# Designs tried in a protein design run: designed miniproteins, single chains, continued (3). Part 55

Each design is a single chain, and the fold is of that chain. pLDDT is the mean over its residues in the fold that is shown.

## One batch from the design tools (miniprotein)

Design m9893
Fold by ESMFold2-Fast:
Structure m9893 (fold): chain A 105 residues (1-105)
Amino acid sequence: TVEEITERLLKQRDELVARALEVLRELGIEVTPELEEAVRSQATRETLTEFVRFLLSLGLSPEQILRNALRLLPLLLAREALKKIGRLEGLEELSERFNELLQEL
């Protein structure tokens, strides 16, 4: 199930990356070439698999994960990219947006 969900999410990889960059810009974070590469490099099978495991551990069903992938995963991807390059700005706002979104599901 985790593997099947991850394969379906990988088909949306370019959209997930684009939405993560959009979220960062909406938060007023300057999207440097380093940050763009960090977002792109974090959009791997391994990272998406960990995101799927995390979302399942929160009690989301596979169907909820797939239906809300383009809303949830860009927030997680943006956070991992910021952490990778050592930037702390926006991490709290991303976590808050993620938690608010979970409450709407």
Scores: mean pLDDT 87

Design m9894
Fold by ESMFold2-Fast:
Structure m9894 (fold): chain A 79 residues (1-79)
Amino acid sequence: MPIPQEEIDREMVLIALAVLHTTTEDPEVKALLDRAIDAVAAGDYERAAALVEEALSLTEDPEDKKVLELVLEKIRKLL
């Protein structure tokens, strides 16, 4: 059974955001990631992109920044 690319991208975004939400200790970033997860789950990719961009601007860890940039790229493909 072929899995649609949109479903694969959406699932990868949700997994990446959930992992970052679990590992981050910054309450502001954590709140933005929680809202982004809800937005992706609701199919509101415009809102999810804006929330991820804001989380990226507040994130100082270079590895977390790379993950957020990849997540943002995938969300943009879902628009």
Scores: mean pLDDT 82

Design m9895
Fold by ESMFold2-Fast:
Structure m9895 (fold): chain A 83 residues (1-83)
Amino acid sequence: SEKEQKVIDLLTETIRAVTGKEPDPDKPIGEQLPKVSEQLVLLPFLRKYLGITLPQLSKMTIKDLAKKADEIEEAIKNQDKPI
């Protein structure tokens, strides 16, 4: 979806800016962000929008995160009041 592509592009640009290298969207993010301090820069954004923790982030790919963002947005649209 367009939302997934925007999330992929945003994460790719952010990781490239932090590491100076183009990330592989099929590889775990933890392998591409060698320092915990670099992962912490992304964490507030990911926690707010995706509910992702550092241990989860280290095992997930950019594509996995993009799918989660799309799923969360669709869930919110379909559940006006999650109780």
Scores: mean pLDDT 67

Design m9896
Fold by ESMFold2-Fast:
Structure m9896 (fold): chain A 67 residues (1-67)
Amino acid sequence: ANEAAAKAAAEAGGGPAAVAAALRGDSHMYSIALGADGATPSEEAARAMGEAGGGTAENVRKAALLA
């Protein structure tokens, strides 16, 4: 479920936009929103986004690191 990804986004210092993107499973918007908030998602948060349907864990990690 996307709840784990939303929790991970909040713990990474993400704002409402990052949490909303995580709940939708939108890894691209999640990465952009976290970057705007000055937060970098952890390896664990990237994995949670991958599991939520935001793509493969590898793709989510790459997107998160480039945000």
Scores: mean pLDDT 57

Design m9897
Fold by ESMFold2-Fast:
Structure m9897 (fold): chain A 71 residues (1-71)
Amino acid sequence: SELLARYKAALDTAISTLTPEQQAVARAALADDSATLEEITAALVAAGASPDQAQIIANLITALKELEAQL
């Protein structure tokens, strides 16, 4: 769907602003269906991402997973 494509594009753009280590954490979180918003945010912050950037990316990952689950 167009909405799914837009969320994927937004997430790819946001992840591109991160360091390679932080990008790996974000992509691992996207692949982990059990990861909660809180766990994703904490993992990104632990990898050195700013709290604001971590929250934005965690929200995009969670929204994308929720949208995919509805399809």
Scores: mean pLDDT 82

Design m9898
Fold by ESMFold2-Fast:
Structure m9898 (fold): chain A 73 residues (1-73)
Amino acid sequence: SAEEEIKKLLEETKKQVREAIEAKDFEKLKQIIEELSKKVAEIAKKHNLTEEEVEKLVGPALKEIQELYHKAK
């Protein structure tokens, strides 16, 4: 399902974000976030998710990742 694909993607992304922050590799962190956005868009298109459904599924986690990124700068 779309929910399972997004959940798995978010879990994998959080792990990569943590590793990039620990390595102080902010360029890689930026690439990870860009790749997440691209993959989320592909899943949304595949499953015909509305913008509101995507935001409900990924919004909280994406905001958490963005806040972590800003705090790390």
Scores: mean pLDDT 77

Design m9899
Fold by ESMFold2-Fast:
Structure m9899 (fold): chain A 72 residues (1-72)
Amino acid sequence: SEMDELRARLKELGEEFDRLVREGRVSAEEAMALHQLFAQAEQALEAGDLATARRLIDEVEARIRAIKARPP
């Protein structure tokens, strides 16, 4: 189902985010913003608002991608 797909994507992004935090690649401000987006995405999934959940999960993915692409 779309909900199962979105839950799986959110879980994988959470694992990637945790790895980046452990590697010291995420600022405190970025970590706060991502934690808020994860919480909002989970709330949207619990509400069955799949359109909002997809948008928020896409935003999380974009922010993680930007962190990974950042020059040293």
Scores: mean pLDDT 88

Design m9900
Fold by ESMFold2-Fast:
Structure m9900 (fold): chain A 61 residues (1-61)
Amino acid sequence: SSMEEEAERAALRLVGAIMRLERETGDREAGDRQLAELEAWVRSLSLEELIARTEALVAEL
């Protein structure tokens, strides 16, 4: 698949991993920092396209 699809899957997996880490360790500060880094990374790609795809995925939930 395209690099954009791989980036989306990587981002979702990373978010899931951060959420799991926060739940297991109770280290909210570390989770917040990782989320901020993820947000900056995602914005460095294609923000508009990634937002549209994220909204489509959420709509399927």
Scores: mean pLDDT 63

Design m9901
Fold by ESMFold2-Fast:
Structure m9901 (fold): chain A 73 residues (1-73)
Amino acid sequence: GSAEKAAREIEGAVAAALSGDEAAARRQLDNLRAVPGVSEEAVREAEEAVRAGLAGDSKTAGEHGRRAIELAS
């Protein structure tokens, strides 16, 4: 469903960001924005997770990623 698709895109974006793949992380965020019914709050939390992940802050990336998934469900 849409919630599962959103969770997959959020997980993919965080994983890409933590690996330093900014282009893949941005593509996953674009995919997340295209998921029907995803809230602006979920997208904002996912964007924060990607920013933290690209900075190498895995703890903060995980916290924002989890919140994004909760808001997308």
Scores: mean pLDDT 88

Design m9902
Fold by ESMFold2-Fast:
Order: C-alpha cells, then sequence, then structure tokens
Structure m9902 (fold): chain A 66 residues (1-66)
C-alpha cells in the first residue's frame, strides 16, 4: 500500500474549503451563511464575478432544500 504523505498546506486548505462549503449549505441562519461565504471568498481570493456566481449557486441549493 502506498504511504499517505503528510498533510500539505494545500491539502489542509482544500479540506477546510470543503468543510466550509458543507457547513454553508447546511446552515439555516442567513447571517452565519454570509460569514461562511465571506471566509470562502477570502480563502480562495475569488474575484467579484466568481464570488457572485458562487452566491447564486448557494441560493439555488438552498431554494431546492426547502
Amino acid sequence: SLPVPPETPEHRRRRQLAALVEKLINTEDEKEREKIFDEIVAMEGLPPELAERLRKWIDEVIKKKK
């Protein structure tokens, strides 16, 4: 079996991003959701256009969750 390499900063960031996205879609509090969204945008350094697309995607996921 291949050994699992030590967690790199990139792997840690990816895990953190995945956890934030999962928390975001499972959060019902709009204020907490906005905070999580801001954290994701800051972590990835998203330009405003991509941040707006992410927001729309989140809104659609929440709408379907009813």
Scores: mean pLDDT 72

Design m9903
Fold by ESMFold2-Fast:
Structure m9903 (fold): chain A 99 residues (1-99)
Amino acid sequence: SALEQVEKNGAEFSAKVLAEVLRVESGEISVDEAAERLAEWLQSVKNLSEEEVEKFKELFRERMDEYKEELKELRKLYKEGKLSELEKKVLEEAEKLAA
């Protein structure tokens, strides 16, 4: 269905974002490197203008502390068995990508 396709595309994007946040949290890469990696991936899957890509990088950098808090909450809910099946798959894929 159209909803399943939207959820799948959103889940892939969320997993990619969280994987780069995990790399920043571990000290493996800088926030700027994470923004570049995500922008390169986003450019490969979407027909975005250079302006849209630069705006995405800026917003990602600005929201890094929020993403770190969201990741912390997701990990807590995962341990408590309170995540949906989709949320579990997103977190598991993010951790796999970051490894």
Scores: mean pLDDT 78

Design m9904
Fold by ESMFold2-Fast:
Structure m9904 (fold): chain A 66 residues (1-66)
Amino acid sequence: MEELIERLKELKEKVDELYKAGKLTPGQYRILKATIDYLIDGIKRGEVSPEVAERQIEAIEKELES
């Protein structure tokens, strides 16, 4: 659980770096940040399972690699 939250925080920092480098549109940046924040809050509230969170993290990571 804590490990997934830490990974999401690192991913959020990576999104900020990519946006500053001009590699993300303002729309992509806003959606990615909102999605990451939603997942962190959902995990903390017990509304998102670790399995679902892990799959969403992998999907975001793949999008950032593309």
Scores: mean pLDDT 81

Design m9905
Fold by ESMFold2-Fast:
Structure m9905 (fold): chain A 59 residues (1-59)
Amino acid sequence: SAAEAARRLGELAGVPAEEVLRRARDPDQGNLLGAGAAARSGKPEEAGEATRELLRELG
């Protein structure tokens, strides 16, 4: 779900899930969050999967 993907991405990025959901309504902002999450967490595959799932769920 979008909420679960946002929670995971938020954990990796260090931001609340509600803020992730708000910003990811713009796909460019969602991809920037994913890149930041990858850099911050050192987990690029997990960040990429969470970002793809979130953007897929949001349409």
Scores: mean pLDDT 82

Design m9906
Fold by ESMFold2-Fast:
Formats: sequence, structure tokens, C-alpha cells
Structure m9906 (fold): chain A 119 residues (1-119)
Amino acid sequence: SDLEEIEKIIEELKNTKDKEKQKELFRELLKKISESNAPRIVKLLKEFDEYDKEHPLSQEEINRFIGLAIAGTVSYKDLADLEEFLYKLKNKSLSADQQDYIARLRDIGDRVRELEQSL
């Protein structure tokens, strides 16, 4: 899965001492984040549009969703917030599987931020 590939690149980055290899792995990481997040956000946008058609949302809610979607293209933390927002909008509570998935996205986001601080 895309998340498994991203987690693997993060692990390789943490274990790499060569500066040129770190730069290459970081470029690969950013590319994989973009390639993974964009298709997921497109799917979430379709689900959001379908929900809005049946349950008309306020302009403020639409603007919040769009803001999280834009930020989520480059940030797993914002993607996690987008996933949680849409899931809770459609459901009263998160399932165990959805909680685990969102926690995994947040963990990846935290690990990417730690790597960025080390550059």
C-alpha cells in the first residue's frame, strides 16, 4: 500500500547517515506523499459532494472541507483531520478501523515533521 511505502521510506531516512542518500529519500518521500494523498482527496471530495447533495451544508463547512483538502495534499496531519471531519459528518462516531487509520496518518505526519526539523 502507499502508506506502507511511505513508512518504509521514513524508516530508511532515519537509518541513513549519507547526506546525498538522505536528500534522495526525502525527494522520494515528498513525491510518494503527493501521489498517495491526491487520489485519496479526490475520493473524499466525491463523497463530500454526494453528502452535500443529500444534506446541504453551510458555506463555512464547505470552506473548511476545501481548506483541509488543499492542506491535505502535502500533509498527513491535515489529511487525517479531513478524514475525521468527513467521517464524523456522515456518522455519529469513528469505528475502530477508522480510528486506527486516522491514528496511522497522524503518526506518519508527526514522523515527516521530525524529519523536516532534522534537515
Scores: mean pLDDT 83

Design m9907
Fold by ESMFold2-Fast:
Structure m9907 (fold): chain A 71 residues (1-71)
Amino acid sequence: SKEVRDLAARYTGLSLRVIGLETEVEILDKQVEQGKISREEAERRKAELEAEAEELRKEAEEVKKKLDELS
């Protein structure tokens, strides 16, 4: 059904956004190694990115539950 396809697309989109945030965390570690930012600044930014990723993961789990109910 279209509803299943739309939910699957939403789940994929949320998963890709989480991957994007995880990549940003890796970039912060590289910037610390290169001396471009302090460890303290990186830890602050990581906390913000991790909070955003957790909210997106919660949304993805809700979408997955709806998909499982329709399957």
Scores: mean pLDDT 87

Design m9908
Fold by ESMFold2-Fast:
Structure m9908 (fold): chain A 106 residues (1-106)
Amino acid sequence: SVTVTQSPSSVTVLEGETATLTFTFSVPVSTLDIYWFFNGVLVVENGVRVNASSRFSASVTSDTTVSLTISNATLEDTGLYVNYALDRATGEGVLGEGSLLTVVPK
């Protein structure tokens, strides 16, 4: 079965800093369709921004690990980030527990 671990579960950054959320899967990233949701809205699909600022980027950091990076964080980036991954071979989906980002004024 596919599992996902999100890290950190909670993070606080200052406005203008970079926040990084790391997602580790039990299977190779190359076998997955990967979706990131911000407060229930799809923002990144397979590394492509759908409804997200150019400050958002997703990168593969290892065979089983991807990172979502939010550069020059704004107060509006505060909220719950959830990963959903679909295994293309099996059709099995897995929903991560979520990461809470808090952006505080500088």
Scores: mean pLDDT 82

Design m9909
Fold by ESMFold2-Fast:
Structure m9909 (fold): chain A 63 residues (1-63)
Amino acid sequence: GPVGQALRDELEKELGAKVTVKGGINDSELTVTVTKDGKTVTLTFPISTSFDEVLSAVKKALE
């Protein structure tokens, strides 16, 4: 949806990586998949999670 698309675009810009965001069948959750430097991480968040919290968690997972 629009929230997931905006989150994806900003994460791609901040991370310099390919990002996929899915709301799922129940829009209560966001699933974020990021591929950078041959590493792929998938993280799931409540839909109420802030951009800064998502970005921080993804950066930590890509360490």
Scores: mean pLDDT 77

Design m9910
Fold by ESMFold2-Fast:
Structure m9910 (fold): chain A 85 residues (1-85)
Amino acid sequence: MTPEQIEAAQEQAKEVLELARKEGERVKEEGPSALPEAERRIDEASRRAAEALFEKGVVKTPRGQEAVAGTMRAEGLRTLREVYE
């Protein structure tokens, strides 16, 4: 993996976590009814991030893309929970 590929992966992960923090603040302000939409947005962001890494050749297989999306989603949901709790 090149330094540029590592930076790309870190930037994509950072964007998902920043979205999760913003959505967590929104859930904290609007209440539990905002949670399904927050989770959906984190899901979509995680899938897009994994797709971008696949297109850049950081992830080589469709299975790897799904695994990365799942990991980013799990970390995003954890961050969301830490913010609104």
Scores: mean pLDDT 81

Design m9911
Fold by ESMFold2-Fast:
Parts: sequence; C-alpha cells; structure tokens
Structure m9911 (fold): chain A 64 residues (1-64)
Amino acid sequence: MEEKKEELRRAVKELFEAAGIKVSDEQANQAANAVLNHAKERGISPDEAIERLRATAERLRAGA
C-alpha cells in the first residue's frame, strides 16, 4: 500500500501542477489520502484512481 500511496501522491501533485495550482508536499499527501478514502467509499481501486488522475493531468498539459 505504501507504493500505491506514493504513486497516488505524485499523480495528485502532477494534476494540481497541470491545473496551475501550487500545493505543498503535505497538501498533496493529504489529498492523496482523501482520494484513497473516496475510492474505497465508491468501490474504485487505487489503480483506477491513479489512472484517472494521470489521464486528466495529461489532457490539461496537452491542451495548454
């Protein structure tokens, strides 16, 4: 789970950066924890959550 959490933290940070939002490492880590909790509540796997975040970040960067 640690490796999934780290991947998710990086994906969250990349998404915020692609959207032009500056976040601290602490904020990115908190957001990653929130996404994991939300994914669990909604029945979404952590891998699916990571893929969605990365796809969104790529679209934002490509559209800029």
Scores: mean pLDDT 78

Design m9912
Fold by ESMFold2-Fast:
Structure m9912 (fold): chain A 67 residues (1-67)
Amino acid sequence: MSKEELEQEVLESLARMVAAISASAAKTAEDKEALLEETRKQLEKLREKGAPEEVIEEALAYVEEAV
């Protein structure tokens, strides 16, 4: 997988998180925290696959801002 493909996967992970929150799938604070934690784990897997560290750090900062 190329760096461009990994960056796209990061954006897709963030988009899925935002879509789930917006669809009211995560209505409670506990459900929202579980979704954010799952997103963090997905981002860590993408980092292990060789996603650019700067992209991962920005994505993690975005997840923290979503709290």
Scores: mean pLDDT 73

Design m9913
Fold by ESMFold2-Fast:
Structure m9913 (fold): chain A 71 residues (1-71)
Amino acid sequence: EVTELSPYEREVLQQLEELEKAAKSPLEALEAQIPIQIEMLRKLGTPEEEIETFEKNAAKGIERLRAQEAA
């Protein structure tokens, strides 16, 4: 069921895991990971429209986490 990841995909996942472990909060992790995820999507040939949708969803996620931290 799990498709075997390419060497590039494995490297990106490792970077994302390291950023998550280094982050002090879920918000900090998300802000650090988003640029890397966008670059990965572009290198994988993801349509620009899907990348824009991802960016919009990521921005909404950041806003939700900021609201939770403020509460």
Scores: mean pLDDT 75

Design m9914
Fold by ESMFold2-Fast:
Structure m9914 (fold): chain A 60 residues (1-60)
Amino acid sequence: SIDDFVKMGQRIYDSVKDQLDDDTRKQMQQYIDSIPTSKNPVGPVLAMVGLVQDHELSQR
């Protein structure tokens, strides 16, 4: 299940990374990297979704 969350995070990142700025890409990668050591892998994944949503809202 942890490995599935890592793969989910990677797929989310890969689908949007070309649209994100460098700082957001780095934050996304940090969340992915944190999943295997997280006590709750849902947390980092939701944070990534939040970054994508924030980017979309800032773009209108």
Scores: mean pLDDT 79

Design m9915
Fold by ESMFold2-Fast:
Structure m9915 (fold): chain A 106 residues (1-106)
Amino acid sequence: DIKLSKEEAIEIAEEAAKLVKGLALKIKEEEAENPEEAKRAKELLPGLVQELIDYYEKLGWKEAAEIVRKGYEEALKLLEEATPELVEEAEKAREEYLKKVKERLA
């Protein structure tokens, strides 16, 4: 039995959603400098996100899976059209994710 609270599962999913948005922003930033790498990342991202969603659903973390799915839908909007508002949201998500990583490494 996985001894994680509903709140802990949601926090993990929110962090994963922020990572997905940050990766989408990185792909958009790379389109001008490294278009081939940006294309490869766009092709790999759907499969990686779907594996994570499937894993959460298998664990019974339905709400966590929906959080990641919603984050991915927002990331897809950014990849289709990078509006200033979507870029700002994705940048904030990336900064929040990196802050959490830094806290864990301290």
Scores: mean pLDDT 81

Design m9916
Fold by ESMFold2-Fast:
Structure m9916 (fold): chain A 74 residues (1-74)
Amino acid sequence: MDNMLDGIAALASKLAANARELGMEKIARNLDKARAAVDAYKNHSLVTKSETIVHAKMEVDSARADIEREKKAL
């Protein structure tokens, strides 16, 4: 499916790789979990919980800010 879910999943994967390059393993693991949650949601029928997507987006947004701050501090 080619909507916000795919965007969140792709961004989570990219940010997890960036976090690992910076040694931010805890953030990378949180992003891996967010990606897995989005993938699980996409594999279910319409009967899914929207809270999963909201949580995944919040994790991605938070991690992005943390990664950008670390890159600026390099």
Scores: mean pLDDT 73

Design m9917
Fold by ESMFold2-Fast:
Structure m9917 (fold): chain A 85 residues (1-85)
Amino acid sequence: SEKKKLEELFKKQLEALDYLIENAEKAGIKLEDILEKLEKEKKELEEALKDESLSEEEKELLKKALKELEKAIEKIKKKMEEKKK
């Protein structure tokens, strides 16, 4: 189903993102760069949710993705804070 396909894609993206957040320093990736990308994706998801052509299932999946993205943004902000000073 379309819902299952989207859920699998989001799950894989979230797993990759969690790994990057935990291992960003060792991967040579700046937390600031990841944060900028995530905040941009958050804005894109918020705009997508305004689309009246979306099915109920698509809206639910986008809302779920937005919540997970918000959690990832909070996690990276905390990581950036601990690396300050």
Scores: mean pLDDT 74

Design m9918
Fold by ESMFold2-Fast:
Structure m9918 (fold): chain A 81 residues (1-81)
Amino acid sequence: MNALEQQLAAAAQKGVAEGKAMRDLPVEELKEKLAESEKVLKAYFEQQDAGTATDEQRLEAAYHQGKGVQLKKILAEKEAA
């Protein structure tokens, strides 16, 4: 229980850090990476609703959630400039 919670938090933080590292990428590449993360999250939520989601899929979703939030922030900042 506690170990999985720590792993989920670590996965999300890794996603945020990796998303921040992408700040200098072109807007087109950022949009592609965001779309990829959103696709993974959509698939995960569909599996969660079906009751078939695994801990491995939870960890992957946590990573992509963190990355996606950061990429959305960077895109909003770049498109507003």
Scores: mean pLDDT 83

Design m9919
Fold by ESMFold2-Fast:
Structure m9919 (fold): chain A 95 residues (1-95)
Amino acid sequence: SPEQRAEELIKKAEELEKKGNYVAAADYYFQAARIYAQLGRDDKAVEYLEKAIELYKKAGYPNAAFMLAYTAPDHLPLSPEAAERLRKLAKEYFV
């Protein structure tokens, strides 16, 4: 199922994060977040988008982190509430 695929991607992201491969981990968290957004699981979509954003920043790509937070609401099927949460996160990362 799509939800099981998202869970496998999260598991892979966690393994990569533990090894310090932050960019690859962020990519897998982002892929999982996209699946959760498509499933209407806004809570999990935002949670894993936040993890991807934080990992891009840790990897030394703060501009990629800011752009992901900024543009995700325009590209992903998120509720207005989930979109506002991401915009708030983007604003905090921009300061």
Scores: mean pLDDT 83

Design m9920
Fold by ESMFold2-Fast:
Structure m9920 (fold): chain A 104 residues (1-104)
Amino acid sequence: SELRKEINLEMILMGAITGVWLTLRSLQKRNLISDEEAARLQALIDRMVDHLKNRDYEGAIRTLEEIIKELERLKKKLENDPNAKKLIEEAIGDLKVAIEELKE
């Protein structure tokens, strides 16, 4: 039971990390974010990977909340691009679900 819970938490975090990475690469490919904005998201992704390796789920939740704040800034910047806005809104929604699952 405990091992199964740990595997589930790791899978949730891996899914969240992958989702943010795919969102970042999509925004970069479409030239919608600056190199500085991309570097900030990449640094947060790297912190998530470190938290996962160290099994620091509390640190992971805090970093996911920071990623959501950064994505909210990008959503506001890209408010006139409906496709980019939808992509970011879906990513934020998925991360909020991941945070709630990690708190269980």
Scores: mean pLDDT 86

Design m9921
Fold by ESMFold2-Fast:
Structure m9921 (fold): chain A 77 residues (1-77)
Amino acid sequence: MEMTKTQVINEIGGEVSERTGVDPAVGTEAAGQALSPVILEIEKSTSDPNERTKALLDYYRKNREKLIDEAIELVKK
């Protein structure tokens, strides 16, 4: 089953919240910020929603810990 962009952001945000103790909303915001450059680059490469989702999921699968670490850094200030 394919995850949506929102589900990827929520999964990363949940991990940030669990690892740092911040509210899930704060973790989700940090996850969105960490993913923002990746999402924008994908959107520049294709206008197809399915291709955008596949590209984001492929990036997430390969870079999950990096994205979580980047989001945690954003929360730490």
Scores: mean pLDDT 80

Design m9922
Fold by ESMFold2-Fast:
Structure m9922 (fold): chain A 79 residues (1-79)
Amino acid sequence: DGTVYGFGASPLPVEEAADRIYEELKKEYPDTERPSENELKAGNITVSLRPSGKGATILIEAESVEDALKALKIVSTAD
């Protein structure tokens, strides 16, 4: 009971990584929102991207381990 954190990375710049993750999240969560250029919200999941070298560091915040793992899988397939 509390926020579950997941960490990922993308070789793509923040904007391109966010666009790909948005399209993949939207397939599973049709109500996926993009409140900022580097933030996505899908149900109880928030995905935040930060520039890291040539790519992006990805933080996943979820209300359950299951949601965090599902989001991490989506992030890994959005390469």
Scores: mean pLDDT 81

Design m9923
Fold by ESMFold2-Fast:
Structure m9923 (fold): chain A 70 residues (1-70)
Amino acid sequence: SLPSVPAPVLSEERAAVVREVAEKLREIGRETQEFLSQRGQLRAQLRAGKISQEQFDAALAALSAQMKAR
């Protein structure tokens, strides 16, 4: 017989809160990955000389504002 794993002593309400937190963390992770990817692309363009430092700073500020607005 399989050993019985001790069930977490969580009420249904507490389990629902844990699930909501997990869903929120997933959403935050997605937004963070999108931001980091876009920032990485801007940094690559800056290093390649395709954009100036001023353009990079302006674009990064716009991305940060867009992320905050969403």
Scores: mean pLDDT 74

Design m9924
Fold by ESMFold2-Fast:
Structure m9924 (fold): chain A 73 residues (1-73)
Amino acid sequence: SKALSKGVAAALLGIGAQTNIAFGLDREVAEEDARRARELAEEAIASGDPAAQAVGERGLRLAERALAGEVGG
């Protein structure tokens, strides 16, 4: 589904943002990926698809932590 694909993309972008923060790599790239992950995660969560919601919630947590300059989630 489109919603599940957005949730998966959010989780992958969130992981990428977290990886950049954790290894002290490019902060701007991490923030860009985290903002995009948050947008996609919110759409996935709002879709009503339980699988998309679960993956989207994971991506949202990773994105929010990365935007706060934190690692984990």
Scores: mean pLDDT 84

Design m9925
Fold by ESMFold2-Fast:
Structure m9925 (fold): chain A 85 residues (1-85)
Amino acid sequence: MATVTVTSKGDGANTIAYYEDLADLGFIEVEVVGDDTVVVTHKGDAENTILDLKERAAYGWVDVKEVGDTEAEVTLNKEPVPVPG
């Protein structure tokens, strides 16, 4: 289980809606802590969650800071993040 604090530099409402939609799938839990910030709890492997965030950071669209083995802080620089083809 990993806890990720996500802050959006763009449309915070859109970011919150996106994570709430993912929570409806039952794989994450979401707590809205501000207009542009959510705390996301991933129910799976914490190491895999942090590795996925680091891969997104390599695209230059997000900034990731590891706070601990099960905790990270993420800043979203763009919405949505384009996946290189």
Scores: mean pLDDT 69

Design m9926
Fold by ESMFold2-Fast:
Structure m9926 (fold): chain A 76 residues (1-76)
Amino acid sequence: AEALLEEAKAHFGKFLENKDLAEGAKALQLATQAFLLTSTPEQRKELEEQLTGEKAYELAKESGADALAAFYESLL
């Protein structure tokens, strides 16, 4: 999980630097994957089906994943 969060931060940094939408999308995807590694198998399957930035943020808020929600808020 920590390695995925480090990669997410690196891609987020690139997004802020060059405004590359692909880097922003990669950062959100990696943050979501980090959350999946700490979730139940049922939650993991749901998130795998909904790997979009907007849906991932909504799921983080609804599931009470405060750290993941704060990460997405930092991207907005």
Scores: mean pLDDT 60

Design m9927
Fold by ESMFold2-Fast:
Structure m9927 (fold): chain A 57 residues (1-57)
Amino acid sequence: LTQKERDAIRDTEGRGREVLKAAKSGKFKTVEELQKAVPVGRNGKRVAEGALKLAKE
């Protein structure tokens, strides 16, 4: 894999777990706060929205 491809996978797959962990911590109340704390590349807003929803369930 090229570096660009590895970065894309990390941003969308590997980072998703980190975003969910941050959302469950209760420290971040909005999608924007969560994105600043755990930056994700493409689809970062969508990943943060999903993580906050799962953390509430």
Scores: mean pLDDT 66

Design m9928
Fold by ESMFold2-Fast:
Structure m9928 (fold): chain A 68 residues (1-68)
Amino acid sequence: MMVTATADLRVPPGTEDAVAAAIKEIAASNGATAEVERAGPGRLRVTITADSAEKVDATARAIGDYLA
């Protein structure tokens, strides 16, 4: 079973590629996959996919901590 969560993030304009790379690394570290799409200047849409809600939640928390 695959669980998916989507979130819209605001980042400083011009940092989208760097933040996207960091998010993908965080997801991989938590056993998840992240797809990151540019939603506009300073905006990213992140889709987190994992085999459990627990992994999706852990990944989302880690991303939140990174952006804090």
Scores: mean pLDDT 82

